# Designed miniproteins, single chains, continued (5): the designs that were tried, part 65

Each design is a single chain, and the fold is of that chain. pLDDT is the mean over its residues in the fold that is shown.

## One batch from the design tools (miniprotein)

Design m18236
Fold by ESMFold2-Fast:
Structure m18236 (fold): chain A 71 residues (1-71)
Amino acid sequence: SAATEQIERFAKQLEEQGNTELAERIRRLHAEAVEQKNELAVQYILHAATSAVGGDMKMAEEYLRKAEEIL
């Protein structure tokens, strides 16, 4: 639940920054991870969202790819 709340906060922040497509991708993958009860995917998505908010788009893409590979 704490990870879920943090991911949603970061997704909203990315939308506020004008990165709507990335925010939607994060929310979609997070919904899939929660539905599948895939805790590892949730952690990858949290890391990706944290990196994106911090401006590390390369790290964000790497962790989103890792989440996509296991979902």
Scores: mean pLDDT 86

Design m18237
Fold by ESMFold2-Fast:
Structure m18237 (fold): chain A 59 residues (1-59)
Amino acid sequence: MTVELSEEVAADPLAAIRKLQEAGLSSGAALAAVFGGQENGGLTPENINEGVRLAQASA
């Protein structure tokens, strides 16, 4: 599942978490996706969406 994030939203962890929750992710999944994206190369839309994919696959 891919969530539409702008570069500005992705660079702001709180805004990214809010957008993921608005897209239907739980607070835990949204947090895991944003923090996973940061660890995987930085807060970008691509890295956060990879975090979403991994969080959903490991749940």
Scores: mean pLDDT 76

Design m18238
Fold by ESMFold2-Fast:
Order: C-alpha cells, then sequence, then structure tokens
Structure m18238 (fold): chain A 113 residues (1-113)
C-alpha cells in the first residue's frame, strides 16, 4: 500500500528528528495526521486533545489510518517523557514493521536520558 509506505517513511523521519519530512509523509496519508503530529511536536497539549476529541479514531476507519494515529500517540507520550505509556501504545500495533521502528524510536529516546 502506498499509504503504508508513507507511514514507514514518516516514522523513519521521526527517528531522524526530521519533523518537516514526517509531516509531509503524514499529510500524504491524511491531512488530519499532519495537523495532529504538528500539535505533538509543538507540545500543544490543548490542541492535541481538541483534535483527538473532534475527530476521534473510529474502529470503522481504514487500518492504516488507525495505525498512523497510534504512531502519533506514541510520539506524544515520548514528548511527555512517559515511556511506559508510549510502550503500551506500541504494544497495540499489529503492523510488525511499524512496531519495530517505534521500538527503535523508544530505545533512542531512552538512551538520551
Amino acid sequence: SEKRKYLLEAIKAIINEDYEKAIEYLNKIDPRLGELFKAVIEKNIEKYSKLVSEDPVDLSEESILRTAYLVIETVYYLKLKNFKEAQEIVDKIEDKEVKELLEELIKKKKEKL
């Protein structure tokens, strides 16, 4: 899937702290994802909470979109230094490659402490 390829590239960009590139790839999947991720990177908790409440992830959403929201939620908890919650979100991810990349991201962020 082209959208899955964009999600994998977005996560790789996040690992490299290239947030502009990550936003570009997320916007290619769905513009809601780029807006949500930008709120996360800006540490705008109020905007993040508002966006999640106004357009919540539904079980009826495409699986790649649901996975992308879990990726952004993982980064949100990592920005808050909440590694336990970040790992709990990653554990919910069914896509093995996405999960492995996010586990790499968590490890990299822990090593900076």
Scores: mean pLDDT 83

Design m18239
Fold by ESMFold2-Fast:
Structure m18239 (fold): chain A 64 residues (1-64)
Amino acid sequence: TYTLTPIVESEDPEVAEKVRKEIGTRTASSPDEARQAGADAFEKAKKIAEETGVKIKVTLRVEP
């Protein structure tokens, strides 16, 4: 089992908090599921960045 923890960086702390809450900590049973979870997390962050006009950097820490 893989645990994916989002690390969110933004100049706007409210936007960073919203992104962290939307993504949350995720689990995956395989590398393919981990990849899909990551893609979904990045897509959510992209939508918030586009809606707010704020630059957001998301990194996922993957632990076995």
Scores: mean pLDDT 79

Design m18240
Fold by ESMFold2-Fast:
Structure m18240 (fold): chain A 70 residues (1-70)
Amino acid sequence: VDPVLLRVAVRDLREAFNGKETLTVEELRKLGEEYGSKALLKAAERMEEQGIEEATVEEAAEIIVEENLK
């Protein structure tokens, strides 16, 4: 994962969720719907598929960056 893109994604998620340390699949899906972000929606789908109900902001950001790069 690109460390610059990861840092930007972490920052943006922290700002969107008012400094929350962990995010649920439902929270990411809702944000993706609000922003019209395919990467956010795909990241939420991937977390759900892998049985990840809640992830740290850094873990969520990594998944978002990976989905955005495909």
Scores: mean pLDDT 79

Design m18241
Fold by ESMFold2-Fast:
Structure m18241 (fold): chain A 83 residues (1-83)
Amino acid sequence: MLSLKERIEQAAEFAEKVAEELKDSYPEIAQKVRDLANKLREALSLPEEEAIKVLREVAQTLFDLAEKNPKLKEVVEKISKEL
């Protein structure tokens, strides 16, 4: 069983890798994804219930961004395959 903290750490690392790949071509999207990664890392200091809420909010925001930005979706799929 993966702990909530391990899931959040993995999600933050994933988001950081996505932001780095987008940095040169799509800096505004990269910055938004980086902000989400920072929010996830801050959630590691929160109680479990609050951390779950942050994880869900970040997942929803990333999904909405990917819907509007096909290149973000491609980068997400590429990095997911490497993990």
Scores: mean pLDDT 79

Design m18242
Fold by ESMFold2-Fast:
Formats: C-alpha cells, structure tokens, sequence
Structure m18242 (fold): chain A 65 residues (1-65)
C-alpha cells in the first residue's frame, strides 16, 4: 500500500542519514548487520547495490516490528 511504501521510505531516510559519512564498503558492512544469518551474493558495492540493500533492510525492519 502507499502507507507501507511511505513507512519504508522513512526507514530508508533514517538509514541513509546514519550512514551519510560512510564509504560504500562501510555502508555495506553496517547494513549486513541487519541481515545476519541470511545468504547473499556479493557483486560490486556500487551506489545502486547499496540503494537496493538499504531497501531490503528497510523492508526487513518493517516486517519484524
């Protein structure tokens, strides 16, 4: 729903603010702490891959509250 999407976007903004001074490698390490125990594929730590990971973490955080 639109309200669910808005909540995910709010979580994404919070994560981006927390990581604003971090490199992509550091952002990746930080975000992976929220996904401990889950399998993942490492490709390039590009801005696009970091954005996708932020989205997945935000969705996971919302699902587990």
Amino acid sequence: SHMRQQKIEEIERGLKKAMEDLSNDEKYAFLMTYLEGKSFQIKKKTDEEVEELIRRVAEEMLANV
Scores: mean pLDDT 75

Design m18243
Fold by ESMFold2-Fast:
Structure m18243 (fold): chain A 65 residues (1-65)
Amino acid sequence: SAKEGVLKGAETARRNNDGAGAMAVAAEAAKYGVISEEDARRARELALQGKGEEAAEVVIEAVKR
């Protein structure tokens, strides 16, 4: 499912502190309606600050709501 794919991608980005990966997963998750555009924007802002792990955590939390 889209939700499972997003969770796997976000968990991988979190483990690797991958800001670019976290941004890509967040954008796709918002496109598919899995998370809000506001959650995706917040993840992107954190990733651009070098906080890839925190960016991925935002996506994981948003999916689990």
Scores: mean pLDDT 85

Design m18244
Fold by ESMFold2-Fast:
Structure m18244 (fold): chain A 72 residues (1-72)
Amino acid sequence: TEDQRALERARERGLGHQPLVKIMNKSIEELEKNGIESAIKTLEELGKGIASKEQIEALKKNLLAEAEMRKE
């Protein structure tokens, strides 16, 4: 997956927590283009390989809050 490759490159380069920021940004992009279901799926797929369950949960909560506010 394209996003998975981006995360792997970040890990290989030792860019610290850059992958988490990348996951959130890609998820928000998917939210704007393809809606909340696609955004959550993208977040979970990218995060499951890199982030802890607690980090994924926090990112997911933030994404859901963003979607709720935007949807009205």
Scores: mean pLDDT 69

Design m18245
Fold by ESMFold2-Fast:
Structure m18245 (fold): chain A 70 residues (1-70)
Amino acid sequence: AAEELAEGLRHLQLGEEYREKGDLESAARHYSLAVQHLEEAVRTSAQKDEVQTLLDQVRAKLDEVRAELA
């Protein structure tokens, strides 16, 4: 639970850094990994609503970056 949330947040931060640098492919990769870890985190977290909100935000960022790449 805590490990999946921590990994999700780490990949979110890396995705933000790559997006800021204009590396959209690396940003998409890290946002995708953040989504995978946050999906596990929401299932096991005591703070399901907060983790779900974060997951929804990361999914939106991933969709935006994928649209920019298309």
Scores: mean pLDDT 84

Design m18246
Fold by ESMFold2-Fast:
Structure m18246 (fold): chain A 89 residues (1-89)
Amino acid sequence: SKELVRKAAQLATAAGILVVAAELEGSPEDAREAAELAERAVRLAVEAGALDETLLKLARRAAEAARASGSEEAREAAERLEALLEEAK
């Protein structure tokens, strides 16, 4: 549906901004939020049949940033996203 694709794109865009912010600053909060937004974007893209390599690369990058951040909350977000990405392979 157009609604799912649009929402996935909006969440992916927000996740992309926060991934860059987390990579520049090392912020655990930005890294956690990026991973959570990327998870939501991937779930909607899968439902819409619109999951592509660009979103998969962004999601992997978000998981890596969350893992690197050093917070427990970001680690948990990375683990959820990583599990989803394994299902999407």
Scores: mean pLDDT 87

Design m18247
Fold by ESMFold2-Fast:
Structure m18247 (fold): chain A 74 residues (1-74)
Amino acid sequence: EQQQRREQLLQLAEEHRELSRRYKEQYDQLLKQSEQLAQQDSSAANKAYLQSASYGLASLSYDVASEVYRRLAE
């Protein structure tokens, strides 16, 4: 029924928002590691920076999906 569908969409929105938040934490952590490594190993610093970009993109993707599910529940 319509109410069950709304509950399912809201649950998906919340799950995707939590995934977005966790990926953003990984993004922030890797950026800090990249900064620390920049003085010791530029190759390792670059690798951490590129990985942070990947997690940042994943975080944004999940955030957008969460908003779409929330809007569909309305």
Scores: mean pLDDT 84

Design m18248
Fold by ESMFold2-Fast:
Structure m18248 (fold): chain A 73 residues (1-73)
Amino acid sequence: SENQERLIEWFRKASKLPPKKGKEGIRELAERLYEEGLLTEEELEEIYRLLEEGEEGLAKAVKLLWERIEKFA
């Protein structure tokens, strides 16, 4: 779907940003997935928590979001 393609593109953009901007991009993508009903409230809260854990947390957040997007591809 057009929405799935857009979310995949947003994810690709966010994952290639410098760490500070990457964190912001991943947060925005997670919020969008939540608004579209593709992410649960609990998963959104976990993403927020992971983004506070630095580079390791960012990597885990990226993986979680990618796994969620893949389910709808």
Scores: mean pLDDT 72

Design m18249
Fold by ESMFold2-Fast:
Structure m18249 (fold): chain A 75 residues (1-75)
Amino acid sequence: MEEEIKEESIKKAEEELEKARKKGVKLSEEEEKELLARIAAARFVTKLMERRSFTNEEVVELYRRKLEEFRKELE
């Protein structure tokens, strides 16, 4: 469920980063990790929003929380 969405979000973020890399976008290892975490957090929030409605405040709080979780996991 939540773990499945998390895994899918990371996979999609990795796909996006790989596509950018193949197109010649050059990022440092630290910039790649940060971008990966941001994309994964955004994808996760979007998937949860498909299941129920959120207020703008709830979306911001959820994104911030998930961004920190993904940053920690991608260390």
Scores: mean pLDDT 77

Design m18250
Fold by ESMFold2-Fast:
Structure m18250 (fold): chain A 96 residues (1-96)
Amino acid sequence: SMEDKLMEEIDKLLKQIHTLIKNDAPLSEIEKLLKELEKLVEQMTNRRDLILVEASVTSLYMLAYVKYKVTGDEKYKKIAELLQELSDKIARKVEE
């Protein structure tokens, strides 16, 4: 289905973002993938899929937040803030 294809693309982006955060990639590369992820999330209508993506985004937020606390690198604070904003956007879509 079109929903299955959208979820496959979202899952791929989530895995790529996780790898970039884990490997200390430049902020610009992470921001680019987060913008792409946000664009795909705007296309989502299935509530169950939104809940699953929300859980994944929250996990990425926790990873970025922990990296910020351990390293003191402001890059991870910025990444965590962007992930929190995306999480809030997904939560609003779930309530619609």
Scores: mean pLDDT 89

Design m18251
Fold by ESMFold2-Fast:
Structure m18251 (fold): chain A 101 residues (1-101)
Amino acid sequence: MTIEDIKKGLEYLIELAKQNKLTVSDLHFLAYIIAEAAKLEFPNKEEALQHLMAAYNQMVKKLGEPEEWVRMVLGGVMSKYPEAEPGSLVEHLEKALKLLE
């Protein structure tokens, strides 16, 4: 994924979150976005990934635990980029989007 692809994915997830229409497939998509973002270099990367991890944890609380492979893929990101301060799912997704250039 490019930064542009990640932005579009986050905009999609924000819209669904505001409408309370998120599914487990959307949780898997956020995990994929996080894994791809962690491979890229961009300004404010650490802070953006902390907000994405916070959003991921809020989605897990709302939708239930993801499959083990998702947790394994994110394991390295979780250890490097601990979750941001408390906030809503939408707030964390919007903050991450704003930090992407």
Scores: mean pLDDT 79

Design m18252
Fold by ESMFold2-Fast:
Structure m18252 (fold): chain A 78 residues (1-78)
Amino acid sequence: SVPGGTRFARSVYSNAYASTQGVIQQHPDLREQLQAILDRHRQRGEELASQLLPGILSEGALASSLGDGYLESRELAK
């Protein structure tokens, strides 16, 4: 059984990932650092989600972690 919120979390994941890739494309000299930020937040979100019961909390952890990664990427690229 897949909760409806999982679809929303995946949508937020895809949007945050694509937005961060846009930042990376605009700053190729920072590509390695920006990719490391994205990867770190992705790994953190996946680890937190794996420790939570399937549902709203695990979905929120993934979405929140990637949102934080996008914001950190934007700050570095200023």
Scores: mean pLDDT 64

Design m18253
Fold by ESMFold2-Fast:
Parts: sequence; structure tokens; C-alpha cells
Structure m18253 (fold): chain A 108 residues (1-108)
Amino acid sequence: SLREIVRRILELAREAVDLLQEIVDKNPDKVPESVRAAIENLRLAVDYALEHFDSLTPEEALRLAEEIVRGVRALYDELKPYFTPEEQKRLDALLGEIERLLAEARAA
């Protein structure tokens, strides 16, 4: 169902946010405070979406998931210079699955 697809997108987005946070924590002197604030705000947004998921319509949940994914992509682009090859591979796999699920959700 659309609802199951959107929940999976949010779960994968949470994994991506957690990985981006780990990358920032490994580079404390190189990452601007604005980027740290953006990651914290994105974490709060995904946590809110998952906590209140059952109260959202499928369409509201999809819109929120799309906003969260846009935030993840923006942080990916900003933090890309600090990725190890292994971290980049993991993030690329997560984002690839998110994009596949978003396409599936939009076709439903």
C-alpha cells in the first residue's frame, strides 16, 4: 500500500540522517554550525513523521517524506567531500532505494 511504501521511505531516510550525523561527528572542525543545525532539524522532522505516522493521511505522509528526502539530498551534496568510499557507497544505496520507493509511491 502507499502507506507501507511511505513508512519504508521514512525509515530509510532516518538511516541516512543517522549516517550523515556520524560523518559530521567524525569531522567536528570542518563542518559549519548551520549544517549541524540542518541535520538536527532533519532528525526532528523524521522522528516527528514516524511518531505521528498513524495520524497522517497517506498523501500528507508522502508530502512530508518528500520534504525530508529533499533535506537528505541537500545534506548529502554539502557533506560529500567528507565521505569515505564506504560511507558514499552506503549513502548511495540508501538514496537509490529511497528514489525507487518514491517513484513507486507516485505511481500508486
Scores: mean pLDDT 87

Design m18254
Fold by ESMFold2-Fast:
Formats: C-alpha cells, structure tokens, sequence
Structure m18254 (fold): chain A 83 residues (1-83)
C-alpha cells in the first residue's frame, strides 16, 4: 500500500540521519513515523514542515534528507485527499 511505502521511506530516512550523526533530525522523523502509524497525516505534514524549515540549505546531507522528506510530504498529501 502507499502507507507501507511511506513507512518504509521514513524508516530509511531515520536510519540515514542516524548514520550521519543527525540524531535530532532522526528523532523528529521518528515523530513523523508515529503520526503516520496513528493515521494522523495532518500532524505528519506539520512535523515535516518544521523539519524542512530547520534544515541547512548549505549542507548537502541536509539537502538530501530534505528531498526525501519532500517526497514523503507529497505522498501524504495524496493519502490525506483519498482518505
């Protein structure tokens, strides 16, 4: 399902953030994952907006995390409109 793909992608983002030593970002993305698991897609979107606003546009690792989170954001918008 689209939800399973979103969950898997969020888990991959958390693992990548941890491997990069970005534990604060990983913790925030874990909150996004919990919101998705609870069916609270609006809370997940709001949390992603907060994360994206905190990222350093001059840091290529943050830019890559931001791109992955943006793809999740778009999938959540589709999910919210269908359910």
Amino acid sequence: SMTDVIIKTLQEIIEEARQLGKYDIAELVEKVLEAVKNGDYQKALDLIDQILASLDQNNPEDVMIGASLTSVYMALLIKLKEE
Scores: mean pLDDT 87

Design m18255
Fold by ESMFold2-Fast:
Structure m18255 (fold): chain A 123 residues (1-123)
Amino acid sequence: SEAERERRRRERAEEARRRAPEVGALRDQAIRAFREDGERGLELTREAVRAAARQSPEVAGLLLSELARELIRLAREFKDSPDAEHILEALRLVADAGLQNDSAVAQAAARRALVEAKRLESE
């Protein structure tokens, strides 16, 4: 059932977070940092991507998907901000990492990040 697939998806995401809590911490720090210092937000995003890359492709894909989701939300909020350039670079960084990952989740996250990056570049 659809509900069963959704439950298993949530369970896998929860397991990924438990396996690499440092990635979630770095992601949350990066998202907060972009509100005050775009360069620091970008640096923390690079650290989150590197930490995720130490995991299996499946776990890394789930963590990159969560990072992409938060960056896309932030990009939509800050599209007219001077910090948009650093958020754009962060989206490209996550997209590149996702494309290098063989998991379907990572590939989907990369495509979503690239779509948002192109929208942000057009403004």
Scores: mean pLDDT 85

Design m18256
Fold by ESMFold2-Fast:
Structure m18256 (fold): chain A 91 residues (1-91)
Amino acid sequence: SPEARELLEWLRRVRRRVRRLWRDVLSTDATPQQISRVLEEVRRLIEEATRRFEENKDKLSKEEGREAAILLAEMGVIELSLSVLLRVKQK
């Protein structure tokens, strides 16, 4: 459906943004304050992505739903990685 295509294309863009935010944190040796701000942004993006997925779930094919789940999972792994890195840098 058009809605499924729009959702998946948006999710792919958001996942690319989240991956770039993670890369930038690693490449710049970011401070705890900078990591905290990136983590807040990533969490906000995941909340929006999850909400849009749930609202449009019934419009997705089985294959499209699997792709969406993988994209959300990849973003969740980055959120966890940022959270762990922040904790390590604060000690």
Scores: mean pLDDT 89

Design m18257
Fold by ESMFold2-Fast:
Structure m18257 (fold): chain A 71 residues (1-71)
Amino acid sequence: SLDALKAEVERLLPDLGDVDVAGRVSELLVQIRKEQPVPDADTQALADRVAAAVDALADEFAKKTLAKFNK
């Protein structure tokens, strides 16, 4: 069900830095879009939260990578 897919994404969000978890979240978001091609506000908010978490991880990776090589 759509609710089960959304609940699984919520459960996996804290571990999104893990590549296997990121892959699973990506697959779940594809299934959510298939179930609801025009997302409601709650589904869009979840997708926006995933996008924000990915952006934050990419920014932290860049900062830590530069610090690691420059020290």
Scores: mean pLDDT 78

Design m18258
Fold by ESMFold2-Fast:
Structure m18258 (fold): chain A 66 residues (1-66)
Amino acid sequence: SVKEMIKKTVEGLLNEDFETAERNLTGLMAVKYDRETLEKEILKPLEEAGKSDLVEPLRLTYRSVV
């Protein structure tokens, strides 16, 4: 499910499990997840966890695909 893919992407990025994060993010990109989902469900948790350095690269990736 999209919700499960979002959860696993965030958890993977927070725990530096980049294989799990990449697998689930690839699934999200394939279903064309919206900007609101990116900002609220992925980027906000990363910023709150002190991973703000990942935020701008993820926004750029989203813009290049969508």
Scores: mean pLDDT 75

Design m18259
Fold by ESMFold2-Fast:
Structure m18259 (fold): chain A 100 residues (1-100)
Amino acid sequence: MKSLKEYLDELVKEFKEKLKEAGFEDFVKELEEVNSEEEIRLLVWALEVAKVSFEEVVEIIEKHKDESVSTQFQKLLEYAQSKVTEEDVKEAKKLIEELK
């Protein structure tokens, strides 16, 4: 089994790869320049916990494309926070306990 850090690092890698494949390579590059690795991990984890689809992520980025990547990051985080339920938090805690 993978550690929590290895799991999160793979989620971040998959998230970046999907965005690049969708044509958002410039967004990924600027995201890496503006945000720390820890901040990017927190965003990807929040999106995963809230069960935000990749399609929803793309829609938010496109809606805010004329704004800074920092603003797009904040909008993604706010969306994840608005969507997360108590059940999602319980599932996330269980996953953390299974990953050591």
Scores: mean pLDDT 80

Design m18260
Fold by ESMFold2-Fast:
Structure m18260 (fold): chain A 86 residues (1-86)
Amino acid sequence: MELEKEIEEIKKDLEEMEKLIKETDDFASLAIMAGVLALLAEKLERKYKELKEPEFKELAERARKLAEEAREKALELEPEFLEKLR
């Protein structure tokens, strides 16, 4: 029951992050989100190794995918952001 609840909370957090990545066109925010998601993926991979619960592996893979999407979107915006700093 406790493990199911933790998994559901993580799923909800990942859904909110996916929505924010799609709605946010700010380079700094996307870069921060990519970092946070990468750290979350690493934490979930450790939980999978310790607990052997398959859902943590699936959630880690989803977090990694979202981190890559946020990073890629940030990189597309980077030239425009850097031009603003000139």
Scores: mean pLDDT 79

Design m18261
Fold by ESMFold2-Fast:
Structure m18261 (fold): chain A 83 residues (1-83)
Amino acid sequence: SAEELAEEIAELLRNNDPRAMEKLKELLASDSEEAKEALEILIEMAKRDPELKQRLEQVLGQLLEDPDPRVARRAAATLSRLS
C-alpha cells in the first residue's frame, strides 16, 4: 500500500540507509497512483518530524543531479513543498 511504502522509505531515511535513495528515486520516476499517494504521505510525515525532513531534503538534494530529468524535476518540486 501507499502508506506501507511511505513508512518503509521514512524508516530507511531515519536510519541513513543507502536504500532510501533508490526507493525515493523509484517513487519519483513512477506515474502510478500508489507512488503519488506514497509521496504525499511521506511529505506530510516529514512536516511533523524534523529529523525525517532533514534526511528527506538531503536525499532529494542529491536527486536534483539525477540523469533522469523527470526525477530531477520532481525532486525539486518536492523540496519546494517541504518549505
Scores: mean pLDDT 87

Design m18262
Fold by ESMFold2-Fast:
Structure m18262 (fold): chain A 70 residues (1-70)
Amino acid sequence: MEVRSREEIQREVAEELGLEEETVRKIVELEEETGDLKKVAEETGLEEKTVLEILVKEGVILLEDAVRKI
């Protein structure tokens, strides 16, 4: 049971981090396509730490797995 839609989560993450919804969406899509955090950061022009935080908030990566990638 999910309380919020993916679109609502993307909006909240974008507002919290001062990013556009389009940027958050691209990050999620690139991670799903590549599975490579560094490539996602390079393609979006963001820091790996910021990309990782977005992916954790979006539920794409578990927090415990994210700590290992930092």
Scores: mean pLDDT 69

Design m18263
Fold by ESMFold2-Fast:
Structure m18263 (fold): chain A 55 residues (1-55)
Amino acid sequence: SAAQEAEFQRVLANLEATIAARDTVAARFGLRELREHFPQHQATLDALEARLAAL
């Protein structure tokens, strides 16, 4: 739904800010939460996990 897509984008923006701050512990927790609540975005989340692993 549009509301779920808006919520995903909001949480994704927060996660990207956490990654930019190099808070890897908080970022890994946020990624886990996104995978549990938005499994349909697996490709985007896999790319974020790869970025975190490279930090």
Scores: mean pLDDT 84

Design m18264
Fold by ESMFold2-Fast:
Structure m18264 (fold): chain A 61 residues (1-61)
Amino acid sequence: SADEALEVVRRGLEEAEKLRQKGKIAESEAVLDKAFAEAMRIGGISREQLEELIRDAELQG
């Protein structure tokens, strides 16, 4: 569902931010890529649709 997909993205963003604060940029990007792929799988939606859901939920600022 969309709610489950957004929860996966939210957790991925939190983990990625912690890695960025430690200077682990590549690991941060990998965590986000995995979170987005998992969210798309759970939601049954495209990358573009997932990005729209993230914007609507204000998860990326």
Scores: mean pLDDT 79

Design m18265
Fold by ESMFold2-Fast:
Structure m18265 (fold): chain A 79 residues (1-79)
Amino acid sequence: SIEEILEKLKELKKQLKDAIKKRDYDTFNSLAKKMEKLSREAAELAQKEKNEKAIEELRKLTAEVQALAQEAMRELAEE
């Protein structure tokens, strides 16, 4: 359930970082879309279960992914 989705999101975040490092923006875009879908599913489930710890973890993870995306977009724009 939510724990499995959060674990998958953490795995995808590692793959996202690797894609950015390799400047593989096709893979980055694919992973970002997949993470967006899973994040929405996790948020809905966490709210239904009133799992405050999972909501906080998801919030932190979402912020980290957004920061990575902004850095990648900035580097792409400067090259």
Scores: mean pLDDT 78

Design m18266
Fold by ESMFold2-Fast:
Structure m18266 (fold): chain A 77 residues (1-77)
Amino acid sequence: SELDELLAELEKLLSYYVANRDSLSEEELKQLLEKIEEISRRILAAAEAAGLAQDNLDLFRKQSKELIEYLEEQIKK
C-alpha cells in the first residue's frame, strides 16, 4: 500500500540519519530533516485517507511533531 511504502521510506531516512549524523554537514542534516518532514506529512495524509481512527491519527501527529523537534535540536548542537 502507499502507506506501507511511505513508512518504509521514513525508516530508510531515519536509518541513514543514525548511521551518518556524525559525518553529515549542518546543511545536509537540514535537507534530511526536510525530507523526513515531507514523508511524515504524506504518511499522515495516507493514514487519514485509509480511515485510521482519530485517536491513532492524533497520536501519530504528536509523535511526528516530537520526532521533528528532536531532530531540529540535534542539528543545532
Scores: mean pLDDT 79

Design m18267
Fold by ESMFold2-Fast:
Structure m18267 (fold): chain A 85 residues (1-85)
Amino acid sequence: MSPETLQKLGNLLVDALSALSDGDTDAAIKALDDLKNLALENLPEEHANEIVNILDSAKDALKNGDTDAAIKALEDVADILLSLS
């Protein structure tokens, strides 16, 4: 993975966490969608699919008002991205 792609993924992860901290669910969902698209375009299929599944679960959690579950999902994505760097 290129350092530039990893930085972009990290920035979107920070944007999602910041939006969740601010209670901006719409901005958080948008950041999750952008993260999902970037992962699908740039990561190996196995890792992209794992991240997408976690992000889709985070979006469902946010739609149900479970912000804690969404934050945990973003932590799991961060761990995967760190393991790929």
Scores: mean pLDDT 83

Design m18268
Fold by ESMFold2-Fast:
Structure m18268 (fold): chain A 83 residues (1-83)
Amino acid sequence: MTPFSDEEIERAEKLAEEMEKIPDPAERLELAEEFFAELMGLSEEMRELLRRAREEGDREAAREVAIELARRFGADVRRIEEA
């Protein structure tokens, strides 16, 4: 489990409130991705893979991001790799 500071949690809550005010699901997803990238300390390379997955439909990039996120949160990476 990744513990977050009170300041990080408050920032997350404020961003969640901002996202709820956005009627466009795609724009909402973009804010969520940026927030998670900051929260997880994603490298510029991982942020670029996220952008390619979202904007270009790059399935390989989406898979690489999903695997990295699964590793960081201790999820079952094998299920994603076999998908």
Scores: mean pLDDT 63

Design m18269
Fold by ESMFold2-Fast:
Structure m18269 (fold): chain A 95 residues (1-95)
Amino acid sequence: SSEIEDLLQQASTLVQQMIQNPSQRDSLLDQFKSIVHQIASLIPDPKIATLVLAHFIAIGTEAMLLPRLSAEEQKKAIETIKNLTEYMIELARES
């Protein structure tokens, strides 16, 4: 679905923005939650929809917590967030 691809791109962009802009994270997280709920609503399998929703929310939460980590831990966490975001995007596409 073209609609799901647009929403997945928006989710990816919001994760990147949350990583880069800690001062705006609360509003960005609200937007991100709205987008991921929309993504989940477009997935026909409720089990996959629940997994995608739960993992995207976890990713967004981890992005918000980055400032609490050491520089070395932040680097690893950012890499993990990016890799998990791409994996969830692929999972949603296959649904």
Scores: mean pLDDT 80

Design m18270
Fold by ESMFold2-Fast:
Structure m18270 (fold): chain A 100 residues (1-100)
Amino acid sequence: YSREELDELFEKARIFADSLLDYVKKNYPEAKDVISLLEEIIKLAEESFSLSIEEQKEKAKEIVKKLEEALKKLEELGIKLTESAKKALEELLKKLKEAA
């Protein structure tokens, strides 16, 4: 992965997390743990711009862990993603894991 490819990947993670955060805040405001995890993912992605490639790879690992935690908590709450959102998440997770 080049610097440009990593930056694009982190921007995709930020956009995904921001969209999901808006949805959760509007429909499931009681899901505080999920909200916190999504806000942390957005922050990690935004902080990636000033980092080295090696540091970006470590941030990718953290984002993967937090996305997987958020998905597990959504499942525990009975909140299901749309098929399009699930596919987007699976592709994003695959690319983030490959980048790490």
Scores: mean pLDDT 83

